# Designed miniproteins, single chains, continued (3): the designs that were tried, part 86

Each design is a single chain, and the fold is of that chain. pLDDT is the mean over its residues in the fold that is shown.

## One batch from the design tools (miniprotein)

Design m10981
Fold by ESMFold2-Fast:
Structure m10981 (fold): chain A 75 residues (1-75)
Amino acid sequence: AEEFAEIVRREVGEVTEVLSIELEEDEDGRKFLRVTTARGTFRLQVPQGSRDEAEAMARIAAAVEAVSTKSSNTA
C-alpha cells in the first residue's frame, strides 16, 4: 500500500497542496488512503492487485480533477 500512497502524493501534490495522507484499514480488510488537501479531504480505496492499479489511477485523476476545477470551498 505504501507505493500507492507515494503515487497519490505525487499526482495530487502536482495539482494541489497535500497536507496529509493516512492509510486506513476497514474491518473487512479493505485498505483506504485518506488524502487531506488544501481543497478538502477524499478517500481512495487501495487496489488489491496490479491490474486494479489503473482503476486506482483513474480514481486519483478524478479526485484531482474535482479539486482542480472546483473553485468553491466546502465549509
Scores: mean pLDDT 68

Design m10982
Fold by ESMFold2-Fast:
Structure m10982 (fold): chain A 71 residues (1-71)
Amino acid sequence: HMSIEEKIAEFLAKLAAGQKRGYIEVDSEEEYEKAVEMLKEMGFEFLWENPEQNVKFYKKGDDTLVAVVLK
């Protein structure tokens, strides 16, 4: 299983490759909070949350969107 740090690293690699949409799956609430904190540190801003589906959406600038989903 991939660690949250590895998931974030892959997300960053995809952004460097020109992707403007990201998707990060986490398997615990602790990883969920850690992913959210890391995104905020990278300059992502909270956009919207769907608590029934355990998903948070973050944006950076006008183009970049990432979904963080707790499974």
Scores: mean pLDDT 78

Design m10983
Fold by ESMFold2-Fast:
Structure m10983 (fold): chain A 95 residues (1-95)
Amino acid sequence: SMEEKIQEVVLKMAQLAAYLGKTEEALEQMKKAGLSEEQLEKVREASKKPVVPEEKWKEIAAEAAERVAASSRPTDEEAVELALELLEWALKKIE
């Protein structure tokens, strides 16, 4: 359960990195984290979309930083859940 959620965080981070044009770096990190070839393929598919402009990414990153700063210090489990929610929010803003 927790291991699967951590892998989902890594997958969503890798998809975000692919939208920023860092697909090769993202795939390498996924392999180190033990993600499946099916999960690697999802990131390769994301890399076919146009790269997100730097200005748009800076806006998303700034809002993400504010959301993190506003959060209480959660348990490890709650921290992973908050990371998943934040990554899903950021991906929806990009897509």
Scores: mean pLDDT 76

Design m10984
Fold by ESMFold2-Fast:
Structure m10984 (fold): chain A 86 residues (1-86)
Amino acid sequence: DRKEIKRTLLSLFVAGVKAFHGEEVAEELKERIEKASGLKLEDPEEALERAEEWAAELEARLSDEEQAELEAEVLAILKPAVEELL
């Protein structure tokens, strides 16, 4: 499901921010992303395992157009939150 893939990608981004900018910034970003997307983000380790599975499935299951739509949806959620916090 595209929603599940989106949730995993957003969760991984927050995990990356935590590693480079610390827990406080990461939690604030997570709350903003959850509010904007309506998705509950998952544990970073679980998200990483799922991302490895999804990386193969995205190429096999989604058309170029569907991949572009997913990318646009993720960026629309991330860009405002990143611009305000980072």
Scores: mean pLDDT 73

Design m10985
Fold by ESMFold2-Fast:
Structure m10985 (fold): chain A 67 residues (1-67)
Amino acid sequence: LTPQQEADVWLALAEIIIAVTKITKNPSKEELERSIKLAQEQVDRAEALGADPEDVASIREEIEKLK
């Protein structure tokens, strides 16, 4: 994988975690916090690899909405 392709993969993984979190019924505090942390780490990795800043910002907004 090129760094750009790897960045796209990490963004996609963050979106999957966000989607799974949204459909989870009655998540525990620990489960919610863990999902948020995981999604944040994935977006941070994508940003470090040169992901599109607009895509990064969009996903970060979705993460904030999970709180």
Scores: mean pLDDT 82

Design m10986
Fold by ESMFold2-Fast:
Structure m10986 (fold): chain A 80 residues (1-80)
Amino acid sequence: SAEELLARLRELAEKILELVEEYLRTGDPALLEEAERLFQEMAAIYQQLVAMSPEAGAQARAILAELHRRVEELVREAAA
Protein backbone atom coordinates (compact mmCIF):
# COMPACT_ATOMS: atom_id res chain seq x y z
CA SER A 1 0.00 0.00 0.00
CA ALA A 2 1.01 3.65 -0.40
CA GLU A 3 0.84 4.06 3.40
CA GLU A 4 3.33 1.20 3.94
CA LEU A 5 5.68 2.50 1.21
CA LEU A 6 5.59 6.05 2.65
CA ALA A 7 6.33 4.66 6.13
CA ARG A 8 9.29 2.68 4.69
CA LEU A 9 10.52 5.81 2.85
CA ARG A 10 10.49 7.80 6.14
CA GLU A 11 12.29 4.93 7.95
CA LEU A 12 15.01 4.82 5.24
CA ALA A 13 15.42 8.63 5.39
CA GLU A 14 16.06 8.51 9.16
CA LYS A 15 18.54 5.62 8.76
CA ILE A 16 20.43 7.55 6.06
CA LEU A 17 20.63 10.62 8.33
CA GLU A 18 22.00 8.45 11.19
CA LEU A 19 24.65 6.97 8.86
CA VAL A 20 25.67 10.42 7.54
CA GLU A 21 25.94 11.81 11.10
CA GLU A 22 28.07 8.79 12.15
CA TYR A 23 30.25 9.20 9.03
CA LEU A 24 30.86 12.89 9.87
CA ARG A 25 32.05 11.79 13.36
CA THR A 26 34.17 8.75 12.36
CA GLY A 27 35.22 9.20 8.71
CA ASP A 28 34.35 5.53 8.05
CA PRO A 29 33.66 5.20 4.28
CA ALA A 30 31.63 1.99 4.86
CA LEU A 31 28.92 4.18 6.45
CA LEU A 32 28.62 6.25 3.25
CA GLU A 33 28.45 3.05 1.16
CA GLU A 34 25.55 1.79 3.33
CA ALA A 35 23.79 5.21 3.09
CA GLU A 36 24.13 5.08 -0.72
CA ARG A 37 22.63 1.57 -0.77
CA LEU A 38 19.65 2.73 1.33
CA PHE A 39 19.21 5.78 -0.92
CA GLN A 40 18.94 3.47 -3.96
CA GLU A 41 16.16 1.57 -2.11
CA MET A 42 14.42 4.93 -1.47
CA ALA A 43 14.66 5.82 -5.18
CA ALA A 44 12.91 2.54 -6.12
CA ILE A 45 10.13 3.13 -3.54
CA TYR A 46 9.74 6.73 -4.78
CA GLN A 47 9.15 5.50 -8.36
CA GLN A 48 6.46 3.08 -7.09
CA LEU A 49 4.70 5.86 -5.12
CA VAL A 50 4.77 8.27 -8.11
CA ALA A 51 3.14 5.52 -10.24
CA MET A 52 0.39 4.94 -7.62
CA SER A 53 -1.09 8.46 -7.38
CA PRO A 54 -0.24 12.20 -7.60
CA GLU A 55 -0.89 12.49 -3.84
CA ALA A 56 1.49 9.63 -2.94
CA GLY A 57 4.10 11.05 -5.34
CA ALA A 58 3.83 14.51 -3.74
CA GLN A 59 4.30 13.05 -0.23
CA ALA A 60 7.30 11.00 -1.42
CA ARG A 61 8.87 14.09 -3.08
CA ALA A 62 8.47 16.05 0.19
CA ILE A 63 10.22 13.26 2.17
CA LEU A 64 13.12 13.10 -0.33
CA ALA A 65 13.44 16.92 -0.48
CA GLU A 66 13.60 17.14 3.34
CA LEU A 67 16.22 14.34 3.49
CA HIS A 68 18.33 16.11 0.82
CA ARG A 69 18.08 19.43 2.69
CA ARG A 70 19.05 17.87 6.07
CA VAL A 71 22.01 15.96 4.55
CA GLU A 72 23.25 19.13 2.77
CA GLU A 73 23.04 21.09 6.05
CA LEU A 74 24.99 18.40 7.97
CA VAL A 75 27.74 18.20 5.31
CA ARG A 76 28.00 22.01 4.99
CA GLU A 77 28.28 22.46 8.78
CA ALA A 78 30.92 19.69 9.04
CA ALA A 79 32.98 21.33 6.24
CA ALA A 80 32.93 24.76 7.93
Scores: mean pLDDT 87

Design m10987
Fold by ESMFold2-Fast:
Structure m10987 (fold): chain A 92 residues (1-92)
Amino acid sequence: MEKEVQELAERLAELTAELVRKLLEKADPATREEILAAIRREASHVDEFLAKHDAVLATTRVEGVEIHIFLTEENIEKAKEIIKEAEEELKK
């Protein structure tokens, strides 16, 4: 149970990092900065989320910016669906 949530969170972090890298490679400099600024903004709410939920946290890094993935047991099925969609997108 806990191991499954942790493994899914780590897989989501890995796929998110790869998708973000692909987006940054295709983006112009202005769009890259907007993407990185959005990621930094989301990271500011991490402590508030952890204080309210028994969530598993997986962290990855792209271009010096930390990306945090939160997963709870109630989100396992959604996580599996997102992973499948992300893997299909990365094959294109």
Scores: mean pLDDT 72

Design m10988
Fold by ESMFold2-Fast:
Structure m10988 (fold): chain A 100 residues (1-100)
Amino acid sequence: MAVEAAREGAEAGRRGAEAAAKAKTASEAVGGALAAVGGGVEAWLAAKRAKTEEEKQAAIEAARETARAAEEAAKKAKTDIGKQSAKAGAKGARAMAEAA
């Protein structure tokens, strides 16, 4: 259960990051980065709910993947404000991956 939830969160986060990378506006880039952060949160919560070290480790790895996707989204934002907002989101996702 925890591993599956973490994987789904990471996949959603990665897709959000890819959408941000292809965004034509700052709003679209920020929206994608926020989706990546949301995936990180889900993975972090899954790690906290894990009953075994194997489940916890899988959730942590999913959170790290989500953080990486969010960092790429920040790099690909087309406007300065969108880039800064996406970068803040990526930093948040990374902190959640490290906390898990």
Scores: mean pLDDT 66

Design m10989
Fold by ESMFold2-Fast:
Structure m10989 (fold): chain A 57 residues (1-57)
Amino acid sequence: DLQRQAILRILQGDDQGAIDYVRQLVDRGDIDGARNVADFARRQGKTDLSDQIMSLI
């Protein structure tokens, strides 16, 4: 599951890895999955990462 992999990367501090998985979510049309990852990043206090993810949608 790409959404779960993106979330795991956020928890590991691998923001670039998270973005790479989110791009794959967007490429397959899983916009809700991408939004869920952005929401998770925001709740973790990673507002810049959340904004970057939302810019891909």
Scores: mean pLDDT 89

Design m10990
Fold by ESMFold2-Fast:
Structure m10990 (fold): chain A 81 residues (1-81)
Amino acid sequence: MSVEEVLEELREKTRETLERIRKAKSKEEVLKAVEELDRFVREKLGSLAATLTDPEEIQKLLQAVAEAQERLAEELKKVGI
């Protein structure tokens, strides 16, 4: 898969996870959504990062992960977790 395809999927997964957190009716549902996103990041992006040799692509990947983590942290603060 290309870096761009993975970055687009990450953005979509992040948006979906934030929506799930906002609509969650229990702390368990919030934690499940967070775990699913974390698993995606570990499996897909970790594997991709191991094959990247271009500094620009590595920087784009790291920046996208950082942005996703920041958005997740902000939303968790709003729901009191």
Scores: mean pLDDT 77

Design m10991
Fold by ESMFold2-Fast:
Structure m10991 (fold): chain A 63 residues (1-63)
Amino acid sequence: ELDELTAYSERLAAVIREARAAGLTPEQIREKYAPVFPKEEAERIAKLLQAHEAGLADARARG
């Protein structure tokens, strides 16, 4: 349900943020986590990862 997807995406965002602090690039973060998503949710999670990656790129550009 939406609540589970929201909780999942929030945990994913937190893990991605921590990994970025450890020096991983947004591309490496996406590659690391993408393969572990369930097939049924893969499309939705992929869109979330794309949006998050775009946000990280924007943050980098603005400093």
Scores: mean pLDDT 60

Design m10992
Fold by ESMFold2-Fast:
Structure m10992 (fold): chain A 80 residues (1-80)
Amino acid sequence: DAAVRQAFDRGFQRGFSLGVQMLSQAQNDRQRSIIITGLRIQSIGHRLDSDWSKDPVRSAYHLGFSLGLDTALDKYKKSL
């Protein structure tokens, strides 16, 4: 139970941090579009890994990572 919560939190922090870092590197609209698309694909991949994982701790980590990426994308769009 505690391990599941910790895995989710760790995944969220890592996903959010990665999203913020990648988006901060965009210098023009083309780079922004490429990075946004790549992060969306990664978010979907982590969500699928969560859904298909039989390990609750691993599932929670991937769900957290996906939501972290989605949160970074949402905040980035709102900051423009």
Scores: mean pLDDT 86

Design m10993
Fold by ESMFold2-Fast:
Structure m10993 (fold): chain A 73 residues (1-73)
Amino acid sequence: SAGEALLEQARELIREAKEHLEKGDIKETIKQLSQALSLIRQALKAGADQAEAEKLYDEVVEIFKELMKKVNA
C-alpha cells in the first residue's frame, strides 16, 4: 500500500540518519530525521499501521535524544 511504501522510505531515512550521527554529521542527521517524521505522518494519512508508525517514531525520538546528548556534552 501507499502507507507501507512511505513507512519503508522512513525506515531508510532513519538508517541513514543513524549513520550520519555516527560520523558526527549533526545537520544532516537532523535533516534526515525531519524528513522521516514527515514520511511517518504521510504514511498514517495513507492508512499505514499505527503500531508500525509508532515504533518508527520512537526510533526517531531515541536518535534525537542521542544527538542532543552529544551536542550538549
Scores: mean pLDDT 87

Design m10994
Fold by ESMFold2-Fast:
Structure m10994 (fold): chain A 97 residues (1-97)
Amino acid sequence: MKEEKIRELERRVRELIERFERELANTEDPAKQREIAERAVRELTELMEEAISLQPDLSEAQRQAALELPALYAERLLREKEIGPEAAAELARAEAE
């Protein structure tokens, strides 16, 4: 059922976010931060593909847009690490408008 799948996706997203945040918090090296971001993009892309599979009516354009979200999210998290969560959230909100 879609509700069960959504709950599982939310759990997996939460686990990845917690892992990503903890790894970034403990990492000062920019090269390692990039490796963590690349891994997060890969794993979030898998979750996004699963989310797309729950909505088979999505157009190709909508599917492509959704598959770009993991990279945008990883960029936001790296920026949050640099400038803090409040400033990063404000910037992301402005960009989404």
Scores: mean pLDDT 72

Design m10995
Fold by ESMFold2-Fast:
Structure m10995 (fold): chain A 74 residues (1-74)
Amino acid sequence: SRLEELLEQIYELHRKAMNTTDPAELQKLVPEYQEIAAELTALIEEMGSLSEEQLEWVREREEELLKEYEERLA
């Protein structure tokens, strides 16, 4: 499904962020993550809902990616 594809893409970007040592490459991942997250949000709104577990997972991925991004840029 499109939902699963988007979730997998977010997770893949998160993994790339965790393994990135170049700040410039890390910066490129954040906009890509945000774009996919926005598309996922729009799809969820079309579908009507996600479970609490799915929403929590997405929030955790976003929080982890942003924290990793900020720490590596500091």
Scores: mean pLDDT 72

Design m10996
Fold by ESMFold2-Fast:
Order: structure tokens, then sequence, then C-alpha cells
Structure m10996 (fold): chain A 77 residues (1-77)
């Protein structure tokens, strides 16, 4: 069980949820879980997630799609 206490710790929790969603073939659940983490930890967590997308050109299309959708949902909240 992971408890994120800061935007930086939220990145670790997000990584875990991405791995879980892909392993269980539940990308929609991963999107919802990541979006909730981003909403909870606010704009700094969203900025870190965007930085990961921009700085990691080798991200798989599946991981990229999950992060893009989760960021979009967090920003719309």
Amino acid sequence: MLEAKSPLEAVTVIGTELARGLAENKPDEAVERVAEILKKYGPAAVKLARRVLDSTPGLSPEVRAILEEAIKRAEEA
C-alpha cells in the first residue's frame, strides 16, 4: 500500500498504477486511478506528469495514452 504525501511521491504511486493497469489489461481503470492521484496532489503533480511525457520519448503508446487522458481529466476538474 502506497501513501503519497507530496507531488514527488505521487509520481511513484502513478508508476505503480500504470504497471498494474497494463498487467491486468485494465487501462481505463489506470486512467481513473492516475487522474484521482493527480487531482489529489494538485497542479505540481500534473506538471511532473507532463514533464515525464515530454522528457521520455521512449514511452510505449499505451502508457502515453493513459498519462495523456489522466492529465486531461485532472485539468478538467
Scores: mean pLDDT 73

Design m10997
Fold by ESMFold2-Fast:
Structure m10997 (fold): chain A 55 residues (1-55)
Amino acid sequence: SPLDEQIERLRKRYEEELEKAGKQAVEEGLTPDEMIERFQEIEKRYREEIEKLRA
């Protein structure tokens, strides 16, 4: 369905964003706690976008 395709695209962007954030965190010398915080923010945004698609 079109909705399943949109969810799959969001999932791929989410995975890419996590990968980029992880690499950037290492390059910037972030602490583990700071890195976790960034990942949680990314996850929260994607959960909100998925909920909007289902609304």
Scores: mean pLDDT 83

Design m10998
Fold by ESMFold2-Fast:
Structure m10998 (fold): chain A 105 residues (1-105)
Amino acid sequence: SSIQKLLEKSIKTLEELLAEFRRAVAAGDEKKARRILVLAEAGITSLILHLRLARPGDPKVEELVDRLNELSSELSRAVQARDFAGAAATLEETIALLREFAEEV
């Protein structure tokens, strides 16, 4: 389905961003790490928009969107706090949530 392809693309992008984020943190490159987190948050926001456009008014999509909004807020707080461990954990949780949802569609 079009939604399954959207989820697969989003999962791949977030996994690549998480890997780059971990490398930036290991290198002590805080500026690059923060930039990657901003890109991840933008990617989550874009995914929310596309999910709603693909299945307007779908209760399962709205439940996923509510969870993604919570995770996006947690990611934003981690960026502001320079909590890189918390940011990585939030990205891992986001990827796991999207993988679980992809199995249901």
Scores: mean pLDDT 88

Design m10999
Fold by ESMFold2-Fast:
Structure m10999 (fold): chain A 91 residues (1-91)
Amino acid sequence: MAREKILEKVRELAKEKGLSEEEIKKMIEKLEEQLKTLTDKQLERLAAAESVSELQEVLNLAVLAQQLGLSDEETEELLEEVRNNPDAPAP
């Protein structure tokens, strides 16, 4: 569901950017592993991303938040803060 939509979106965006099939495959495999560790809320946020760069930033923050032991609510706040202030340093 949400994971499949994220993977499909990333594949299409990467193809639009002219990445090779090999590069797309490697990126999708790594992304699949990362998405497996995320909550449904974090996956919904990723599915809302409009660009590969935005998607990668949201994913990196979600993974970092999980490593720090943040709750779903704390992760959501962190993602919203970064989206509203792109010049803010990542945690």
Scores: mean pLDDT 67

Design m11000
Fold by ESMFold2-Fast:
Structure m11000 (fold): chain A 68 residues (1-68)
Amino acid sequence: SASALALAREAIIEAAEEFGLSREEAERLVKQAGGSGGVATRRLAERLGVDPEVLERRALEHLLSRLS
């Protein structure tokens, strides 16, 4: 079964794609974060030029959608 961490990772990537980043680039930035969701979200937000809190909120909405 998929772990909660794997679902959270996919939710962060989906949120980044929604803001216009390619899946390939989002996955690369998440990998560079070494498993830290907070570091991943901050780096993705910096690359996108958006508020990290906005990206984090959208990632949580994607995660909740997957758990429903």
Scores: mean pLDDT 80

Design m11001
Fold by ESMFold2-Fast:
Structure m11001 (fold): chain A 78 residues (1-78)
Amino acid sequence: ATVRVTVEVTAPSGERLTVTADVPAGDAVATVTLEGADGRRYTVTLHYDAASGTAYVGVKGEDGRAVSEETAAEVTEL
């Protein structure tokens, strides 16, 4: 099965970034690269754990450090 995950992320600049990715249910991980208005790139890692019904989100800058916080996540079954 595949789920669509939509996440709003707040960058350190205060910019809100929206990520939407289709993720296979299970141990699969989707990785999306975003570019903010500040010209910085962010790597967003999305994992959907079907057993708990939980989407996990990690956001890292180009230096590999965590740089923002998740504000909201929505999951839709496809």
Scores: mean pLDDT 69

Design m11002
Fold by ESMFold2-Fast:
Structure m11002 (fold): chain A 66 residues (1-66)
Amino acid sequence: MLPAPPVGPTSGPVAEAARRIREVGEKYGELTDEATEAMQKAGDAARAGNRPLADEYIKKAEELAK
C-alpha cells in the first residue's frame, strides 16, 4: 500500500499550492492575522518545495479563514 509519488517540482504542484493559498484569501475577503500568517508560511513552504509542510499550513489557513 505504499505508493511511489512522482517528484514535486516548485514550478508545478508547489506553485499551485501557493496560488491556492492566495485564492483562499480572496474567497474569504479579509483574514485574521493568524490566517494570513498561516497562508504566508504555506506559500513559503510551497516555494521551498516542502509539500508536506505546505499542505499542513494550507489546511490551517483554510480553517482559520472560515
Scores: mean pLDDT 66

Design m11003
Fold by ESMFold2-Fast:
Structure m11003 (fold): chain A 84 residues (1-84)
Amino acid sequence: MEAEREREIELFGKLAGLPVRPDTTMEQLEEEAKKRLLEEGMSEEEAERKVKLMRDIARAFVAMEQSVERLEAQALEKKKRLLA
């Protein structure tokens, strides 16, 4: 749970081009990303939509990484049992 949350924060920061520290929260990154988009000339609605999309993408990517990791772990266990 904690590792998944940290990874979501890292991926969001990478998507938004923002630096991430160990104590950085998702809320801080969302606020900073929104400010940056508004400074770039986006409307408030567009900025909110883009921030939400980046968060959804980060979450989906973490879910995909976790799925791949589980499949790899299962494949290794299966191979171990076949070779034992």
Scores: mean pLDDT 77

Design m11004
Fold by ESMFold2-Fast:
Structure m11004 (fold): chain A 62 residues (1-62)
Amino acid sequence: MSREELLEQIERLVEQLRADGAPPWLVDGLETVARELREGRLSVEEAQTVVRQLLEEWRRLR
């Protein structure tokens, strides 16, 4: 997966989560990952790991 492809996926995910009324910590966390990925502070692999961890945490809290 390319950086651009992952950024597009994160942006779509944020849009869906906002529509679903997801908590601010999850949306803010995902937007932070997108920013860090865009700035080159996170690799694609690191960003994928953080996104997965945020989503698993949210599913567990449901």
Scores: mean pLDDT 84

Design m11005
Fold by ESMFold2-Fast:
Structure m11005 (fold): chain A 58 residues (1-58)
Amino acid sequence: GTLAQIADAARKNAGVSEARARAAARLVLEGGTPEQVARAAGLSLKQGRGLVEMGRAL
């Protein structure tokens, strides 16, 4: 359930495709850094950090 929640947040926050949102969500769950998450999905560092924090809270 967590991967789908993080992917949905990435899609809503940055208008990225479902494929990129899922890639970002997977990186979050694998313990990726905010920089890695941001780079993979074309997000800002702030958005990448927000997704990492969301994954930690779930």
Scores: mean pLDDT 76

Design m11006
Fold by ESMFold2-Fast:
Structure m11006 (fold): chain A 65 residues (1-65)
Amino acid sequence: MSIEEAKKILLDTLEKMSEEKRKEIEEIIENQGDIEELRKVVLSSLSEKEAEEVVAAYKVIKEAI
């Protein structure tokens, strides 16, 4: 997965979520939070498959820093 693909997955997912959940995820990303923190938030709003895709995208972004 490229960084561009990872960013697109995150953006597309955030657009599908409520404003409250979007803010939680954005805060985790900005603070470089743990993958487990992100997983908990996305699993509360998304299917397991979608949550795994978002977690994988976040891992790619974190590794690129």
Scores: mean pLDDT 76

Design m11007
Fold by ESMFold2-Fast:
Structure m11007 (fold): chain A 65 residues (1-65)
Amino acid sequence: SHLEEAAWYAQQGRYEEALAALREALREDPSLAPLGDKLAAVLRSQGRDAEAERVRALARELAAE
C-alpha cells in the first residue's frame, strides 16, 4: 500500500518520497490521516522529530482539503 511505501521511505531517510507516497495514500482514502500520525510516531521513535512533524502536518493538510 502507499502508506506502507511511505513508512519504508521514511525509515530509509527518503522523506520526499515518503511524503509523495503519503499524499497518494490520503488521496485514495482521506480517512487514513490517523495512519499518517502513526508514520510520524515511527520517525519520532528514531529521534527524527522535525521530519515527524512534517509528515504529521502534511497528513492533516491533505485530510483538510
Scores: mean pLDDT 71

Design m11008
Fold by ESMFold2-Fast:
Parts: structure tokens; sequence; C-alpha cells
Structure m11008 (fold): chain A 106 residues (1-106)
């Protein structure tokens, strides 16, 4: 179901937070994208969802000089856009799992 897929995406983002340093750009990106996915699940305000995604993009840009963190962050943002805008939960989960694999190597 949609809610089961959203729960798996959120769980994958939480696993990313657990395997990277707490103050890293990837951890900051993952926390904002977790909140965005939760708001999508709960039917929260579009403005709040957009604000969280824009803040996540800012954190990704802070990682530009670190290729692994930059790639993981981009995948997290792309996954959140697939959830919030395109309603492509299968695509979002695939990107989230790829981000986790990269994060585990950091």
Amino acid sequence: SRDEKLARIEETFREIVSVVPDDSPVALTARDTIRAVRLVRDGGPVESIIGLILRAIGHVLDARDNPQEYEAGKLLVEASVLVAIKKDYDGALELAERALEIARSI
C-alpha cells in the first residue's frame, strides 16, 4: 500500500541518519526529507513540504566538495520530490535505498 511504501522510505531515511555523523550535510538532509515524507503521509501543508525540500537542497550544496555525501544527499532530495510531487513511491524507495548504500560507505 501507499502508507507501507511511505513507511519504508521513512525507515530508510532514518537508517541513513544512524550511519552518518549527526551534524553532516547528509544527516541534515535526511532529517528534513523525513519530515517532508511524514507531512505528505499526513496531508500536511504544501508550503511546509516545499520549505523542507528547499532546506534539504541547501544542505546538499554544503556537501559539494565531498562526492559521496553530495551524491547521497542528491538521492535523498530526489526521493522526497518523487514522494511529494510525482507520487512515485517505488522510484522514491529505490533512490532512498541507493542513498543508504552510499551513506554506509561514508
Scores: mean pLDDT 89

Design m11009
Fold by ESMFold2-Fast:
Structure m11009 (fold): chain A 100 residues (1-100)
Amino acid sequence: PLNSVLAEYTKLEVQYLKGNITVKNTGALIGLMAALAVLFKLSDAEKQLIRDYIKKVVADSGFSKDDILKEAVRHINSLDLPQKLKEQAIELVKKWLEEI
């Protein structure tokens, strides 16, 4: 369900723009980016561009990668998505955080 994931992403981006920067919101944002990358079947090159953006977000946030991963996993599991897509999104977040 692309529309529900896009709505959640938009809502979270608005919270981020309002300065509501928490480990929960940071993890959720990264988790939603991974879910969207899986839903849109993004190329490896496109996923790498998102990883570069995530590197900046993580650095600017000051939160630990482990805490961000825990919140990203929690948020992905709350999404109305098939289990296989949730697993793919979680593995993508793990890969992104490992590479930065």
Scores: mean pLDDT 82

Design m11010
Fold by ESMFold2-Fast:
Structure m11010 (fold): chain A 80 residues (1-80)
Amino acid sequence: SGDEAARKAAEAARAGDLEALREAMERIVQSGSVSPEAARELGRAAARASVEARRIVGEGMQQLPKAARDAFLAGAFEEL
């Protein structure tokens, strides 16, 4: 599911594992959907991640519905 992929993406972003992050983001995009809760958590993880990890996450999130993007940004804002 998109939520499982989002959890893996958040873990990969926190670990600095860019290969695992790209794979997880591709799976989120393929699912076409992620819950607001999972997107918000991914946003929190991305805000504290490396610049390269943030670019990877941002690119994938652009392909998702507005509700997921809004939740992602809310999570990122909470960490800034």
Scores: mean pLDDT 87

Design m11011
Fold by ESMFold2-Fast:
Structure m11011 (fold): chain A 93 residues (1-93)
Amino acid sequence: SDAEERLRREQREHQAEAYKQLSDSAREEAEREEDPEIKQVLLQMSRLSQILANYLRGQLTPQDQELLQQMGPQGLEDQLNELNGRYFALKVK
């Protein structure tokens, strides 16, 4: 229905904004991070979150589209979740 399609569009935009905010926050934290391993994880989290935001908005670059074709959107989400787990593990060492 039109109402269900509208809700799905609103949910996608909400998720895209959440990924964009995660991307920006991870990038900003990486800029002030002194640990090179944590910095690398944050930069990877920022990159994957930006790709997911662009995917949900239909704004993929050709390079991002290639990665998405290889991994799929679920594969990118799974990798982002793994990186988030690695980030927390590194912060408690």
Scores: mean pLDDT 86

Design m11012
Fold by ESMFold2-Fast:
Structure m11012 (fold): chain A 89 residues (1-89)
Amino acid sequence: MEAELSEEEKAEIRRAVELGQRAAEAYLAKRFEEYERLVEELRRLAEAGNEAAQKVLALLREILGDDRMTPAERAVLAEMRAAIAAERA
């Protein structure tokens, strides 16, 4: 867990989590420009190899409302929900 990580690695994880929380708060408050800026920052961290940022981005996409999802993103979420429903059957 965190005790095994360097201070730099802990800072990277903390930054990803903080950005994700702020992005969710911005989305719920309908501050979509701030939301998109924070998501772009998370995407850059994920592309740089920050695993926490990759997980946070996936979670944000799952909790997005239909109004902000592309048709492709909505299709992926619907397929994930269908898979969960099938597993519970």
Scores: mean pLDDT 66

Design m11013
Fold by ESMFold2-Fast:
Structure m11013 (fold): chain A 84 residues (1-84)
Amino acid sequence: MPLSEIPVGGVIEPKREKIEEYIESNDPNKVIPIYAPSREELEEALEIVKELIKEGKLEGAVFFAEDAELVEELQKKLNELRKK
């Protein structure tokens, strides 16, 4: 399954404010699609997602980037968090 494809519903910026807006607008889903062009932005988004999952506000996230290896690394880190 290609992890680099943007979902039909679009993607959210890797910023806390945008992530919180998505949660409020799409409450039934609680899984957020996030795209960023840089590793730094995606790593910041991962930290925000981890906090929101711990608070019970998110069930998960799907990351999208031009670098497929980066996406796989971040999804692996998120999946490890879900098992804790």
Scores: mean pLDDT 67

Design m11014
Fold by ESMFold2-Fast:
Structure m11014 (fold): chain A 72 residues (1-72)
Amino acid sequence: SLSLEERLQRVDAFMAQLRAAHPHLPESLVEELKAALKEAVRKQHAGITEYSPEELERYREIEAQLQAALAA
C-alpha cells in the first residue's frame, strides 16, 4: 500500500506530465485540477466516498474547462 505522501507525490508527477504534454493549458486550470485530484486522494485515504452537490458542480466545471482546453 502507498502512504498518503506517496499518493500525493504521484499526483504531482501526473500533473507535471500533463503540463509537459499540453503546454497551452491555462495555469489556473492546471492548479484547480491538481487541487481537486489531491483532495480526492485525501478523501479516498480517509475512506470518504461521498461528495457535496457544490463539490460535484466544481468538479464538473473543471472537467468542462479541461475538455475545452484540450480540444483547442
Scores: mean pLDDT 80

Design m11015
Fold by ESMFold2-Fast:
Structure m11015 (fold): chain A 80 residues (1-80)
Amino acid sequence: SLDDLIARYDAVSARAQALVAAVRAAGSMTPEQMAEMRALLSELGGLYKQLQAANAPAEVIAKVAALIEELSDLLREAEA
């Protein structure tokens, strides 16, 4: 259901926020954190498509997109 998808997003978002906070506090990303970041991006990409297919509220879609962008930017910086 849409509610199940939103609940999954909330759980993934909480994990992502914790990882972002840890990375920013350390000023660097470990290989293990890079792997976790890639896994989170994969999960968020799948959720983004499912939420769009379910006609989720625009605010929810925007939050998922913003989180994908933030994680992608951090990973790109770490890989550069």
Scores: mean pLDDT 88

Design m11016
Fold by ESMFold2-Fast:
Structure m11016 (fold): chain A 72 residues (1-72)
Amino acid sequence: DENATLAQQILAEAERLAKEARDLGDPELSEKILQVGKELAAAVEAGDWEQVLRKSSEFQKLKKELEKLKKE
């Protein structure tokens, strides 16, 4: 199932990024990344493309916050 595979990849990415945020001293960003990543993965698996677009946007914003944290 292509959607299940994509959902697993999103969860793995979210867990990796959440760990990076924790290691950089931002546990709040870590929790947000993991939560939004889980919600995005669930939306992909369900085929809820409105929710995928919404959560994908939120996830990308959190990735940008992590990138800024890495540069400081």
Scores: mean pLDDT 85

